# Designed miniproteins, single chains, continued (2), part 100

Each design is a single chain, and the fold is of that chain. pLDDT is the mean over its residues in the fold that is shown.

## One batch from the design tools (miniprotein)

Design m7467
Fold by ESMFold2-Fast:
Structure m7467 (fold): chain A 73 residues (1-73)
Amino acid sequence: MEKEAKEILKELGKEPGPHWEEAVKLFSEAKEVSDELYEALLSKLPKEHQEFLKSLPKEKRVAAAVAAASLLP
C-alpha cells in the first residue's frame, strides 16, 4: 500500500504531504475505501489530480486515498 501510494504521488509530481503518516495509519487496516469518502477526498484536489486518481482501478483505491489524504491542506 505505502509503495503504491508513493508511486501514485510520483505520477502526480508530488512528494508525501504533511499528513502522510496519519493517512498511512488511517488506511493501513482498510481493505477498501467507500465511494463517498473517496469522492470527498478527491473533491479537495486540483481537477487534473482528480482525473488521474479516478482513472485508477478499484484495487488501487486505498493507495490512491492515502496519496490524496496526504495532499490535503
Scores: mean pLDDT 78

Design m7468
Fold by ESMFold2-Fast:
Structure m7468 (fold): chain A 131 residues (1-131)
Amino acid sequence: APVEEVEKEIENLYEEAKKIESKLIEGKLSPEQLTEFTEKVNELREKAVPLLSKLSPENKEKLVKLYALDAIAAIKLGHKTEAVSSYLEAKAIAEEIGLDNLSPETKTLLEKAEEALKEAGLLDEIEVFKE
């Protein structure tokens, strides 16, 4: 089914993301590596969004992690609109799963993405997009 193909793409990109996560957070990835990662997340997002309600809870949580990492990467590239959008999508999926059902690792990534947005002065833009 198309859902199974998208779930496999989520799983594959998440395994790639795990390998670069520490370097991404520490600001040790090149602009080319950041761009490649954000492009892969954006391609996956276009496929995953229409199928979101049909995805397993495990793959929904992987999307939360991927979008949180995309927000951090986008901030480092100066892509403010993408950073805000990725964080808001991560937060929306996390709220759908329920905060108590998220792994501690997922909560930590969401907190790191929010802190990065705050330091970049982007939290005020989030409030504008909610109204």
Scores: mean pLDDT 85

Design m7469
Fold by ESMFold2-Fast:
Structure m7469 (fold): chain A 64 residues (1-64)
Amino acid sequence: AEEVLKEALEIVERGARAGRIAEGLAEALRFIDESDLSEETKREIKERVIEVARALARAAGQEL
């Protein structure tokens, strides 16, 4: 669970640095869906990743 969250956040951060945060978020959500985690754990990780992506988008002046 923690490793999936960490990798998903790294995907979003790479997207933000490239000026493609919306693409990075989509890739991160797909990565979470392809993991072997429970549906509930996937939902919780997605919520955290989306929250971080929104914060990064606002800070970088990018749209999601």
Scores: mean pLDDT 81

Design m7470
Fold by ESMFold2-Fast:
Structure m7470 (fold): chain A 79 residues (1-79)
Amino acid sequence: ETKERFERILKEIVERSLAKIKELGITDADEAADIVVEVIEEVVGKEAGELFRQMLEAARQGDYELAEQYAKKLEELIA
């Protein structure tokens, strides 16, 4: 049950994000990331969007252990 729900939510986030990115003609990775955050906020909630932003920021700074911790918290909110 939990795995099937998680996969459906991820598919919805991916499909909605790609549709918006394509519609707006976005080619910049940072702008695309902002669209993904907005879609996560719409589908899961603002807390999930904030966790995704924190994950990206940690990864940009090379702190992959911290990025993994934020990713796990995000997965818990989606599942």
Scores: mean pLDDT 78

Design m7471
Fold by ESMFold2-Fast:
Structure m7471 (fold): chain A 65 residues (1-65)
Amino acid sequence: SELRQRAADLLLANAREMAEMMGVSEETVRRVGELLRQGVPAAEALREAGIDPERAQRAGVRLAT
């Protein structure tokens, strides 16, 4: 979806800041962004990267998009 693509773009453009807010590595954020770009659903992308969905939501990532 276009919203998923925008979420990927946001994560990749702000990977360092998003990593700090979520308490994960910048590489982990970039991995999620790449999976979203490839069409992987948000929940599966987060699971594969080992990120708690609630943590991602607190960082301003809308999981319902």
Scores: mean pLDDT 70

Design m7472
Fold by ESMFold2-Fast:
Structure m7472 (fold): chain A 68 residues (1-68)
Amino acid sequence: SSTIEEYARFFLRAGGDLAGARRLLLRLAGLDEQMNPLDPSMSAERLERARELVRAITAEMERLAAEA
């Protein structure tokens, strides 16, 4: 979606590269590198939504980087 592409472009610019973008995305989503919550009190519902969004934005970041 346009929203996912806009997020992907934001994180790529803010992170400087794919690795930096991924670290920033995970941090802002409240997840570690294994996609586990940084706050153990995070609800299962919020955790699943965060994981779905991170996966979608990561895939879009990888697609955009491959096109550059």
Scores: mean pLDDT 85

Design m7473
Fold by ESMFold2-Fast:
Structure m7473 (fold): chain A 71 residues (1-71)
Amino acid sequence: SVEEFEEIARQALELVEREAPGVYGDFKETVDNLLEALKQGKISVERALSLLEGVMQSLGDTLGKTFDIDF
């Protein structure tokens, strides 16, 4: 559901703000864009979750960190 995506996105935003505050602004913009696309029906919930997971994985790899989020 959209609500499920919003909850997972909230957890992701909290983790990035805590662990990587220097990139939080750019990450939040990416999350906001995904949520807007989802609300406009441009992507499915499953696609939005997959894209968010990919962004978190890429960010973790770049920063040498692991983010513990259930997708």
Scores: mean pLDDT 80

Design m7474
Fold by ESMFold2-Fast:
Structure m7474 (fold): chain A 89 residues (1-89)
Amino acid sequence: ELEKLVDEFIDAAERGDTEKADELYQKLLEHADDPRLRTILRKKVEELLKISTDPEVQELLQKAMEALDAGDVEAAIRYLREAILSRRK
């Protein structure tokens, strides 16, 4: 399921498992043309924006949202990946 794939990607990035995050990133790119993926990503980016206080993370998440609005799902996933990795302690 696409939502599960997105959740696993976020979890891998949050843990700093860059190898697994990159594997899941490639799998998400295979679904870039699926409108359901865009809907799921928008929901996840919006949720992360609500809890983020770091200006750099907020900027990356905002760029992800702008990419989704433009229909550029690949750029959106890339910005989301960068934002999550930047949040790591």
Scores: mean pLDDT 81

Design m7475
Fold by ESMFold2-Fast:
Structure m7475 (fold): chain A 66 residues (1-66)
Amino acid sequence: SQARQERVRIAQELAQQLLDELEKKGPIKSVTLTIEQGDRIRVTLKGLTFDGTEYTEELSRPEPPP
């Protein structure tokens, strides 16, 4: 459905913003993305750098109308 496609697009855009931000912080060894939907679309990214440092960042946007 249209609404489902829009939610996927929003989640992808938020995930990309988080990935871009992490790349500025250092070389990333692994990334875990968690996507939660409700009244907002929330994307949480947890990254691990090659030196063992952890980075956690979250972005959210309101859910598109049905």
Scores: mean pLDDT 79

Design m7476
Fold by ESMFold2-Fast:
Structure m7476 (fold): chain A 83 residues (1-83)
Amino acid sequence: RKKSIEAIEAEIKKDPSLLDEIPGVTSGEEALDVVMGGALFKSQSDNPALQRLAKAAVESGDEGVIRAVESSGGRVGYGGIAL
């Protein structure tokens, strides 16, 4: 979780508008909760901002995040994109 939250916060620092594009999210920690939330992530999977933060979290190498995304019916593709 530490590495994944740091990766999400780094993406938000590059583009703070990413949080405005995701409904109900006001922080990097809340964005990570959506990415790991299974049904919530699937319902918003077409959101480019959420996809970008999900990719950053997976690419951080946090095994807990990778397993959560896979277990929720998401697919971790080559390059860290959750489907």
Scores: mean pLDDT 67

Design m7477
Fold by ESMFold2-Fast:
Structure m7477 (fold): chain A 80 residues (1-80)
Amino acid sequence: SLDQVRQKIIGLLQEVYDRHRDSHPEVAAVAQQAIDILQQPGVTLEQMLEAVNRVLAALHDADPAAADEFSTRVTEILLE
């Protein structure tokens, strides 16, 4: 369901926030913005994917290895 996908992506975004909070606060800020969007009532899949893409872009600039891991895990969640 969309709610299950949403909850799994929020969990993944929280991991991104926790891992980058001290080393890359700019990435943590984008991850927190994405979490805030996904926690809004009535969030659409399109809005979730747009928020995820912003986090992925920030990760590609700061931590390319983490960007690859994040992209893979998001794809796995979406294909369940």
Scores: mean pLDDT 87

Design m7478
Fold by ESMFold2-Fast:
Structure m7478 (fold): chain A 93 residues (1-93)
Amino acid sequence: MIKKETYEVNNDQDKAAEVIEEAKKNNKALKVLFRADNPIVKMEIYEDPSLPPSGRMLSAEEAEVLFRPDDEESARKAAEDLRPDFEAVAAAA
């Protein structure tokens, strides 16, 4: 199994910020799963940033941008880019 930590951060921006800071501090890859009605539903931190083989992984710096109130357009674009990953994970579950 791929070593990863999974966090549910539905409607909890403080929890999301905590997860991002942890990923940034430990230089780990972060994957964020989105919904149209909630920009963050699930976060996964991977020990190996080359995994998983499908989808887009956000760097800690990229993920940080998604939570800036003044960067709504950048957040929407990043969420849209990750939408295929979210659908693929949902279909596999």
Scores: mean pLDDT 52

Design m7479
Fold by ESMFold2-Fast:
Structure m7479 (fold): chain A 82 residues (1-82)
Amino acid sequence: MREELREALLEAAKDPEAFRRNLEAVVELAKEAIRAGKLEEARKAAEELRLLAEVARELGLEELAELAERAAREIEEAIREA
């Protein structure tokens, strides 16, 4: 998983706008899961985004790490408000 995430992040670094759009889609899907009462799915999404941010930082991809952290925080806030 970690090596697979590294390769995916290196590819994502070539198109940060596509990466941002993909994160926005993940956040919207997580919010839909929260509305459906599937809080566990939303927690899993936030956890995966936290891991993605950690791996991005290890690679020196600070921009991608910040985008992933913001997406994770947005999901976490939506869970707290539910």
Scores: mean pLDDT 84

Design m7480
Fold by ESMFold2-Fast:
Structure m7480 (fold): chain A 119 residues (1-119)
Amino acid sequence: DKKEIEELVEKALNDEDLNVRIEALRKLGELGTEEAKKAVYEAFKKDFEILGINTLSDDPDVRRYAAELIGAIAEALAGYPEAKELKEKVEENLKKATEDEDEKVREAAKKALKELEKL
């Protein structure tokens, strides 16, 4: 339903809790409709470059959060053709993040790259 998609997109964009944002993206991915994928793409396409840059932040929490969000967004967009352009914006930064000094950042980046390969 259109209203459900709108409510989930608002949570994914604006919730203060990363886990709530990731869960909203997971639910949008489970809907699997073209409308849900388009809504996720339109909501996040402009943020992808900033998220990629944030995987190289001086703050390991910022790096981990950025990598986890990229992974969740990519999972929600699996099979959406326009999302392939987003891969190019973050792929090099995520590859660097797989060699990060922080183990949680490395794991988040590896998972995000795996989800990007499904685009």
Scores: mean pLDDT 86

Design m7481
Fold by ESMFold2-Fast:
Structure m7481 (fold): chain A 80 residues (1-80)
Amino acid sequence: SPALLEQLLATLEGMRTEAPPEIAALIDEVIELIRRGAPLSEIIAALQKVLDALRKSSDPGLQSMALLLQHYIARLQEAA
């Protein structure tokens, strides 16, 4: 869904400003994939890398971001 991808893009841009540099770099990769119209499979794979990095953190804020991204990944997988 174009609306879902636009909402995800806005969410990722917000997360990027609060994330550590190594996670922000992974988020930037997903943003670029969305902006250039990459296949959903590639977007999902890149999102999974961000999710895995967030889950390794003990920070509650990053763990909250992980839960939100997990929700987006599930919705995108249903659309792929």
Scores: mean pLDDT 86

Design m7482
Fold by ESMFold2-Fast:
Structure m7482 (fold): chain A 110 residues (1-110)
Amino acid sequence: SAEEIFKKAKEEIEKVIEKLKELAKRSTNKEDKELLLAGVEQIELMLKKTEEILSKTKNEEEKKKLVEDLLDDVIRGVEELAKKSTDEKIKKELEELAKELEEKKKEIIS
């Protein structure tokens, strides 16, 4: 069901948020830290917005598409954070995080 798909997507996105918070806490670069924390806020807003739209959506296929779009937007957001990060270790961990979420998306949407 679309509800089960959203529940799984939310769990994976919440793991992404926690990983970004961890990376921000470990960052010694103020610019990278602020970037990562801004990324957390953006992803949390995306999640809330999608949950609100889903609550008003009746069509199961439209709900599934909203969850797919949410996962794609979060993946893109993490990839952009990786591109903008100046710390090579943080950059690599963000690239790996985006790839892991891409693989999880395939499992959730299948």
Scores: mean pLDDT 89

Design m7483
Fold by ESMFold2-Fast:
Structure m7483 (fold): chain A 70 residues (1-70)
Amino acid sequence: SEEEVERRIERFEALIKDLEENPDYVSKEQLEEMLKYFKKEAERIVAEHPEYRDRMEELVKKFEEILKKH
Protein backbone atom coordinates (compact mmCIF):
# COMPACT_ATOMS: atom_id res chain seq x y z
CA SER A 1 0.00 0.00 0.00
CA GLU A 2 1.11 3.57 -0.65
CA GLU A 3 0.46 4.59 2.96
CA GLU A 4 2.62 1.69 4.19
CA VAL A 5 5.48 2.62 1.84
CA GLU A 6 5.26 6.30 2.84
CA ARG A 7 5.33 5.39 6.55
CA ARG A 8 8.33 3.11 6.02
CA ILE A 9 10.21 5.92 4.24
CA GLU A 10 9.21 8.39 6.99
CA ARG A 11 10.52 5.98 9.66
CA PHE A 12 13.73 5.60 7.62
CA GLU A 13 14.13 9.40 7.47
CA ALA A 14 13.42 9.77 11.20
CA LEU A 15 15.97 7.09 12.10
CA ILE A 16 18.67 8.66 9.90
CA LYS A 17 18.03 12.05 11.50
CA ASP A 18 18.27 10.48 14.97
CA LEU A 19 21.52 8.69 14.07
CA GLU A 20 22.97 11.90 12.56
CA GLU A 21 22.34 13.67 15.90
CA ASN A 22 23.31 10.72 18.13
CA PRO A 23 25.70 8.39 16.24
CA ASP A 24 27.19 7.02 19.49
CA TYR A 25 23.85 5.50 20.58
CA VAL A 26 24.84 2.42 18.58
CA SER A 27 28.16 0.66 17.99
CA LYS A 28 29.90 0.84 14.61
CA GLU A 29 29.13 -2.87 14.13
CA GLN A 30 25.41 -2.28 14.79
CA LEU A 31 25.46 0.72 12.45
CA GLU A 32 27.03 -1.43 9.68
CA GLU A 33 24.34 -4.11 10.10
CA MET A 34 21.61 -1.45 10.06
CA LEU A 35 23.04 -0.01 6.84
CA LYS A 36 23.01 -3.45 5.19
CA TYR A 37 19.35 -3.84 6.15
CA PHE A 38 18.47 -0.35 4.92
CA LYS A 39 20.19 -0.88 1.56
CA LYS A 40 18.11 -4.05 1.04
CA GLU A 41 14.93 -2.24 2.14
CA ALA A 42 15.72 0.71 -0.17
CA GLU A 43 16.31 -1.69 -3.08
CA ARG A 44 12.94 -3.36 -2.41
CA ILE A 45 11.10 -0.03 -2.20
CA VAL A 46 12.69 1.27 -5.41
CA ALA A 47 11.98 -1.98 -7.28
CA GLU A 48 8.26 -1.73 -6.41
CA HIS A 49 8.04 2.10 -6.47
CA PRO A 50 10.67 3.60 -8.84
CA GLU A 51 9.38 7.11 -8.08
CA TYR A 52 11.20 6.90 -4.71
CA ARG A 53 14.61 6.08 -6.26
CA ASP A 54 16.23 9.50 -5.77
CA ARG A 55 14.82 9.92 -2.26
CA MET A 56 15.98 6.45 -1.16
CA GLU A 57 19.43 6.91 -2.74
CA GLU A 58 19.84 10.18 -0.80
CA LEU A 59 18.81 8.48 2.47
CA VAL A 60 21.26 5.60 1.94
CA LYS A 61 24.00 8.14 1.15
CA LYS A 62 23.27 10.01 4.40
CA PHE A 63 23.42 6.74 6.35
CA GLU A 64 26.78 5.90 4.72
CA GLU A 65 28.11 9.35 5.72
CA ILE A 66 27.03 8.70 9.33
CA LEU A 67 28.96 5.41 9.30
CA LYS A 68 32.06 7.14 7.85
CA LYS A 69 32.00 9.72 10.67
CA HIS A 70 31.61 7.03 13.35
Scores: mean pLDDT 82

Design m7484
Fold by ESMFold2-Fast:
Structure m7484 (fold): chain A 73 residues (1-73)
Amino acid sequence: MSVRERLRAYLEAALAVAEEHGDEEAREKVRRALELLETGTLDGLVEAARLLAEVQGSMSDEQGAEVQARFAA
C-alpha cells in the first residue's frame, strides 16, 4: 500500500469515528485532509498528514483506539 493509500484509509477511519461521536471539528479537519490528498501533490500530502496529527491529538484515547481498529480491519 502506498503512503497516500494508507493515509487515505486512516483518514476515512478517523472520519467515521468523528461522525459517530458528533465531533464536528475533527470531521471538518478530516474532510479537508481528504480533499488535500485528492490534489495529488506532495504539499497536499504533507498538509493532510499534519491535519490528521491535529485530529489525533484532539481525540480521546477511546476515539483513537476506535480509529486504529477500523484502519486495521
Scores: mean pLDDT 82

Design m7485
Fold by ESMFold2-Fast:
Structure m7485 (fold): chain A 96 residues (1-96)
Amino acid sequence: SEKIAELQARAEKIQEYAEKAIEALKKGDVETARKYAEKAASQAEPGLGAVLRHEVEEAFEALEKGKENEEEARKKASETIQRMADAAIKALEEEA
């Protein structure tokens, strides 16, 4: 089905963008990480995409406030991005 192929392509893009965001965070490039996290959210269902944007922005805000060790904060942000990507992919798979 063309619809199933489109949903699968979106799921693959979510994972690709999430991986690029996490790679950027490991390198300390927060701006590039935000850009790819936004691209991942844009491929999700609109409602879930809004939730993903909110959760990721909260993680980036915590990182910017320097409340914890930078490396630990980046790790937590990376885990949040991956968790949100996994949820978005699952939702697309359930729609297919």
Scores: mean pLDDT 78

Design m7486
Fold by ESMFold2-Fast:
Structure m7486 (fold): chain A 96 residues (1-96)
Amino acid sequence: EKYKELLKRYIEQARKDLDAAAASTPEQAEIYAGDALNAVRGAAYFAKQLPDKEKYLEEIRKAVEEAAARMRQAGHGPIADKVLEEAKKIIEEVEK
C-alpha cells in the first residue's frame, strides 16, 4: 500500500540523516538531527493511517535507537539523547 511505502521511505530518510549526523561536525550534526526528526514525524503520520500502527511505530523507534547509538559511538552523545527524547514524544503523540 502507498502509505506503507511512504512510511518505509521516511524511516530510511531518518536513518540516513542520523548516519550523516554521526559523520559530521557538532553544528552540522544538529542540522541533520533536525532533518531526521522531520522524517520521523512523516513516518509516524503514515504509521497512524495503518491498521497495525503500533507495530510500525515500534519499527520507527528501533530504527531511531539504532542510528542514535551510532551517533553516540561517533561522539555525538548529547545530540543522540535529544533525538531519542524528541522521537519518543513524536511517537507518543500519535499513539492511542
Scores: mean pLDDT 86

Design m7487
Fold by ESMFold2-Fast:
Structure m7487 (fold): chain A 64 residues (1-64)
Amino acid sequence: VISAKKVTITKEGVKVELEDGSVQSFPWNSLKGFTLDSKKKILTLYPENKEPISFSFDELVIEE
């Protein structure tokens, strides 16, 4: 599990801001799925043709 500061879910995909301030973007077409546990603050992304990636986060933002 990777420690993240902030996760933002947008209409274009998921953005993950890491503790060092770097941002990773995952467009929806690059993902076969995702699971969000808001109570445990864990986001698991399922990239196409790659292993699942799990992030623990401090802040969650959903953009509409």
Scores: mean pLDDT 79

Design m7488
Fold by ESMFold2-Fast:
Structure m7488 (fold): chain A 84 residues (1-84)
Amino acid sequence: SENEKLIASLSEEQIKELAKKLAEASDESIQGFLDVAEQFIERSENPEALKKIGLLLKYLSEYLKNEELSKRAKELSEKAFKKA
């Protein structure tokens, strides 16, 4: 899919920058992003896209100040890497 190709094309530096910007969003916006990321992980069969989303979620978990959101991001990161 177009979204999988876009995600797979992201560099690690772009992923870190996106994670930092996402971490500054409201808790409500971060929850919405994590819901979309969970659905993406469940439905994607692209190993490169799964690795990139997993890496984004890992950096996001490190930057998040909210412990529950950080934990969820880490769990989703691990699911993405396992599926990749």
Scores: mean pLDDT 86

Design m7489
Fold by ESMFold2-Fast:
Structure m7489 (fold): chain A 120 residues (1-120)
Amino acid sequence: SKAPTKEEVEELLKKFEEFGDVLSEAITRLREAGAPQEKIEAIAELGQRMKELVEEYLEVSKYNPDDTEKQQKLLNELLETIEELIEKLREVRDVDPAAVERAIEKAEELKKLIEEILKK
């Protein structure tokens, strides 16, 4: 597949930052509403893993743009992490449905963007 464009990388970063804000708000609301601590920790750990994968992807895209195999591997790992996060969010949906549904919506937007980049 082709390397992502600078514009695609910038759009991914923007969407990830928007998602991060929504996820942070959801975690706060779920914690305040009494969601199980182990579920909150699992969601937060998946969010942190996504951040680390995005940061590594941005570094590779900027400094090693010809390393398309590593870029694809990082994006696929990010997709798997997003799917795990969506599953964990669904487990606590009944605690705060509005916060959970918004976080899942933003996660699905990220997933779609990454899938479009991978289709190249």
Scores: mean pLDDT 87

Design m7490
Fold by ESMFold2-Fast:
Structure m7490 (fold): chain A 57 residues (1-57)
Amino acid sequence: MTEEELRRAAEERARTDPGAAQLVELADAEPNPDRRLSLLGRAAGLSPEEIVAWRKK
């Protein structure tokens, strides 16, 4: 899964979930790439363990 795929999943979820929309906004304002990725993963509905596994690929 690429960062682009993760962002697309997060944006799709944000269409119906205001919590996901807030996380996407925070990710767009986050200058640190690791923190931005974690925010996008959370917005997409991934667990912390799934985010770590994705980053190792």
Scores: mean pLDDT 74

Design m7491
Fold by ESMFold2-Fast:
Structure m7491 (fold): chain A 89 residues (1-89)
Amino acid sequence: SEREKILAMLEKVIDLLEELASAERNPRRRAALERQIADLRKIKEMVEKGASKEEVLKEIERIAEEYRAQGDLELAQLLEEIKRAIEKI
């Protein structure tokens, strides 16, 4: 299903980010990765609780805008890539 595909994609990205956070030696970058992991886990919980694809895409965009405002451009770009991947489902 669409939900199962979104959940699988989110889990894969969370796993990759956890590996990156574990290898990250810069404490500020590690904290930013940990925040993104927490945000993606929250989005995953929304999907598990029945959030629509549209609601998920809006929440990802909201978080990406917060990252841009804070200067976390690499994390914002990753969220935009996740958003584009979900849009194709």
Scores: mean pLDDT 86

Design m7492
Fold by ESMFold2-Fast:
Structure m7492 (fold): chain A 82 residues (1-82)
Amino acid sequence: SKQEYGKKNLDKAIEEGARFIAEALAKKGREAVDAALRELMRAEGVSEAEIERALAKPLEEKVELLTRMIYESEKKNLEESR
């Protein structure tokens, strides 16, 4: 059900969950973050050149990007569910 109040609370919960997952992967190491980014970017049809540019970024920027990608993926799944 797409109610405005519920949507805002759900939106924040998804963002917080995405950040928690990204930070947990960062604690495992750079390779864990890079593997997750590659998988998500490939699933979204991002070009190999763009994936390589993202993976060349500092770890902090990669965690932020991973957080955003997890958030957008979960958001898309919820907005497409009937």
Scores: mean pLDDT 78

Design m7493
Fold by ESMFold2-Fast:
Structure m7493 (fold): chain A 60 residues (1-60)
Amino acid sequence: MSDQEKNELHSQAAARAYGLPPEEARRTVLEFLEENGIRVKDIRVATEDGRARIVSVEFE
């Protein structure tokens, strides 16, 4: 998988998780990336105005 494809999937995952509680946001990103065959080492989530924002995703 190319870096561009990984970036597109990361962007889509972040969009899906935006506005969710932090725990649900992290789970949503992980499940979406796993469904698309991406192995994830870690996901960092920040909270802004009570909503989650994905700060970083570390790929294996």
Scores: mean pLDDT 72

Design m7494
Fold by ESMFold2-Fast:
Structure m7494 (fold): chain A 71 residues (1-71)
Amino acid sequence: SKEEIREKLRKVDPEKEPEILKEIGGTDSVQLLKAALIQIGKKPTDEQAQKLLNILATKGIDAFLEEVEKL
C-alpha cells in the first residue's frame, strides 16, 4: 500500500525523506530517490525517478506513491 511504501522510505533515512520528497529535477534528488527506491526493492531508471519527482511536484504525494507501487 501507499502507507507501507512511505514507511519503508522513512526507515531508509528519516532525515532525508523530506529532502527527497521536496526536490524537483536536480541530479542529486534523482540519485537520492533512486537509491531510496532500490533500498525498498524497486529498480527505477533515472528517467522513471525524474518522472516520479515531477508527479510529486504536480499531483502530490498520493499520486507519487501510487506510481512507486507500480514499479
Scores: mean pLDDT 69

Design m7495
Fold by ESMFold2-Fast:
Parts: structure tokens; sequence; C-alpha cells
Structure m7495 (fold): chain A 98 residues (1-98)
């Protein structure tokens, strides 16, 4: 279904962004200080996770209204995971401003 295709695309985007975030955070942790370029990349990733969370939340509401509970649950899980990672990146960025 079109909704199932949309949730699969969002899941793929989440997995791609998670890998980028994990790789970047590992590099920052291996060096005692984040570079300006790494901070910019963290900021851009935070914005992408935020946008993904909103898109997934909207899809969850649409799927629920259409009676597609399975797609709604999957979209909700994507939104929750994206929000969690966005919060973790935001906290890391705030720490670098101290």
Amino acid sequence: SPLEERVEKLKKKLDELKKKADDLIAKINSSKKASKEQLKELFELNMEFGSLAVAAAVLALVARKEGDEKTAERAREIAEEANKISTEIHNLLLKELK
C-alpha cells in the first residue's frame, strides 16, 4: 500500500541517519574535542532527525485514520526513535557550548 511504502522509506532514512550519527559520535568521542565541521554535521543531523520525527508522526496519524494500525504503530516507533536520538544530539551540542 502507499502508506506501507512511505513507512518503509522513513525506516530506511532512520537507519541511514542512525549510522551517520553513531559514526560521527564515535569519532568525536575518540578525539577529546569536536571540530567545527563535526559540530556543523551534528547540527545538520539533529535537524534531519527532527524532520523525520515530524514526518513519521504525521504518517502515524494518517495511517490510524485509514484503519492501518500496523503502519501507524511502525510510524510511531520511527517517530519515537528519531525524537530520542535528536534529544541526545541536542544535549551533546549544548555540552559543546559550555
Scores: mean pLDDT 87

Design m7496
Fold by ESMFold2-Fast:
Structure m7496 (fold): chain A 51 residues (1-51)
Amino acid sequence: SLQKDIQRMRDSAKRSAEELEKEGRRDLADGVRALTDAVISTVLKQVKKKE
C-alpha cells in the first residue's frame, strides 16, 4: 500500500505541475516536482529503518 500511495502522490504532483505549467506558473511547477521528490525520499528512508 505504501508503494501505491507513493505512486499516487507522484501522479498527483505530475498532474498539478502540468496544470501550473499550463497556467504559466513554471517556477511553481518545478517547485512541486522538487518538493514531491524530497517528500518521497524522506518517506522511503523512514520505511528502510525497519532494522
Scores: mean pLDDT 79

Design m7497
Fold by ESMFold2-Fast:
Order: sequence, then structure tokens, then C-alpha cells
Structure m7497 (fold): chain A 93 residues (1-93)
Amino acid sequence: MKEAEEVFREVMVEALREKGLPEEKIEEVEKNPTVDVFREALKEAGMSQEEINEVLIEITTRIYEKTVLEKELKEGKLSEEEVKKMKEILEKI
């Protein structure tokens, strides 16, 4: 799953940069692109639990779109309405 790991790394690193985290914390996540390391980086940066949850929903949605939904949508296996419904469910987590 080299492609999935790369998507995880890219999405997590971009999200941390958008939130203005220090480069040291971004590099830590880039070296170990896991949800746990990502969550700890946000927590150490002083983000609230609510803000951390929002960011986790955003990255999960982006990862899903890049790895699964875009491929399924292009292959005609999922309708645009089904994709929108899945995004809504992910946003409520």
C-alpha cells in the first residue's frame, strides 16, 4: 500500500501546514504518517478537542476521496449523490 501511505502523508502534512503548525511537528508526522502521531501533533500545538476532531474528519474525507471515491466515481460504480452522502456521514463522526 505505498500509494495509500503517500496519500496519508500528503493529506496530513497539508492539513498541518494549513493550521500553521511548526515545521518540527510537520516533519514528525511526515516521518510517521499515522492518525495517532497526527492527533498528538495537533494536541501539542494547543488545539482544542473540537478543533482536532474537525481536522481528523477533514483529512479522513480527503484520504477517502483520493484513494477510493475518485476511482469508484470514475469507474461509474458510485453516483455523485452517494459520494455526497458518504462525505456527510464522515463529517458527522
Scores: mean pLDDT 70

Design m7498
Fold by ESMFold2-Fast:
Structure m7498 (fold): chain A 90 residues (1-90)
Amino acid sequence: AETYTFKTHFIFGSDEEYNLVNKLVKITLDAEKNGQTLDLTVTVTTSKGTYTFKKTVSSLDDMMDVLQQVSDLAVQNNEGADVTVTVTVR
């Protein structure tokens, strides 16, 4: 299985957030086109704590749900968030 790891620090609405979203959308669309699924482990660290969750993504809608959850956590903290996303393609 092919594994990708993305690490970034961003403030909601930043170029860094936009770049992360674009990379994850591209991987999702490529996987969907090839009939593959993605296993995600997402870690979001803010001044209020560290949140880790796992999601199986088989469509763009699934990835958009993950991205919304990440953005919601980042917006709750005006200081930004450290985000690590590990994607395994199968």
Scores: mean pLDDT 80

Design m7499
Fold by ESMFold2-Fast:
Structure m7499 (fold): chain A 68 residues (1-68)
Amino acid sequence: APQPPESVVEEMLREIEETLGPEAAERFRRIYETSPTPLEAVGRMQLWFAEELGDAATAARYRALLAA
């Protein structure tokens, strides 16, 4: 069955909560829950996080993946 790598998502959310706080973690969880596919959800979260950190290279890669 097409299931998301929940352990990876949970680990990422935990790191976000520790680094950026529970409000940021809640926003990422909402993106995950409202996205039509797990891959799109992860891509959107990674894109937003990269943009917030100013990581233009990572942001460009995820933007390209989401444009397909």
Scores: mean pLDDT 70

Design m7500
Fold by ESMFold2-Fast:
Structure m7500 (fold): chain A 81 residues (1-81)
Amino acid sequence: SEVEKAKKEIRELDEEHHRILYDYRQGKITPEEAIQRLREILSRLEELKEKYKDNPELVAIIEHEIAHVRGTIGELERDLA
């Protein structure tokens, strides 16, 4: 179903978010690289939000994930300032 496909894509993006944080905290990637990769996830989530804009339940899930990714980016940007 469309809902199952969307939830799978959202789950995969959430898994990428967690992997980026793990790699960053382990010193495997730079903070600049972590922010860039997180911004790529944010872009893909915004695309999913536009694709599923007529489905309020999916939009709510996507907005929650967008808020999480934006929060992480904000934290890393503050740590670099």
Scores: mean pLDDT 88

Design m7501
Fold by ESMFold2-Fast:
Structure m7501 (fold): chain A 92 residues (1-92)
Amino acid sequence: NREEIEERNAKLAMLEVLLETIEEKAPSAEVFREVADRFEKELGDEEMAELFREIAELLEKGDVEGAIELIREKMKELREEADKLEEEYKNK
């Protein structure tokens, strides 16, 4: 499904910008909680909401490295998912 691939790629681009922002400026945990609430309430994206809440908890603890690792793992997951969707689309 082309729309699913485009959506995954958009999420990847967003997480890439977020990763750079955390590495450079370590934004407050509160901002990530607000973004998580928007994912859940406005987009119905519980998976992204959980991710952002987990990032917020790590940042609140001062675990910037753990927050970075979590984002990288999610980016890897989304890349693998996008690759599978592209392969399935070509075979249909």
Scores: mean pLDDT 75

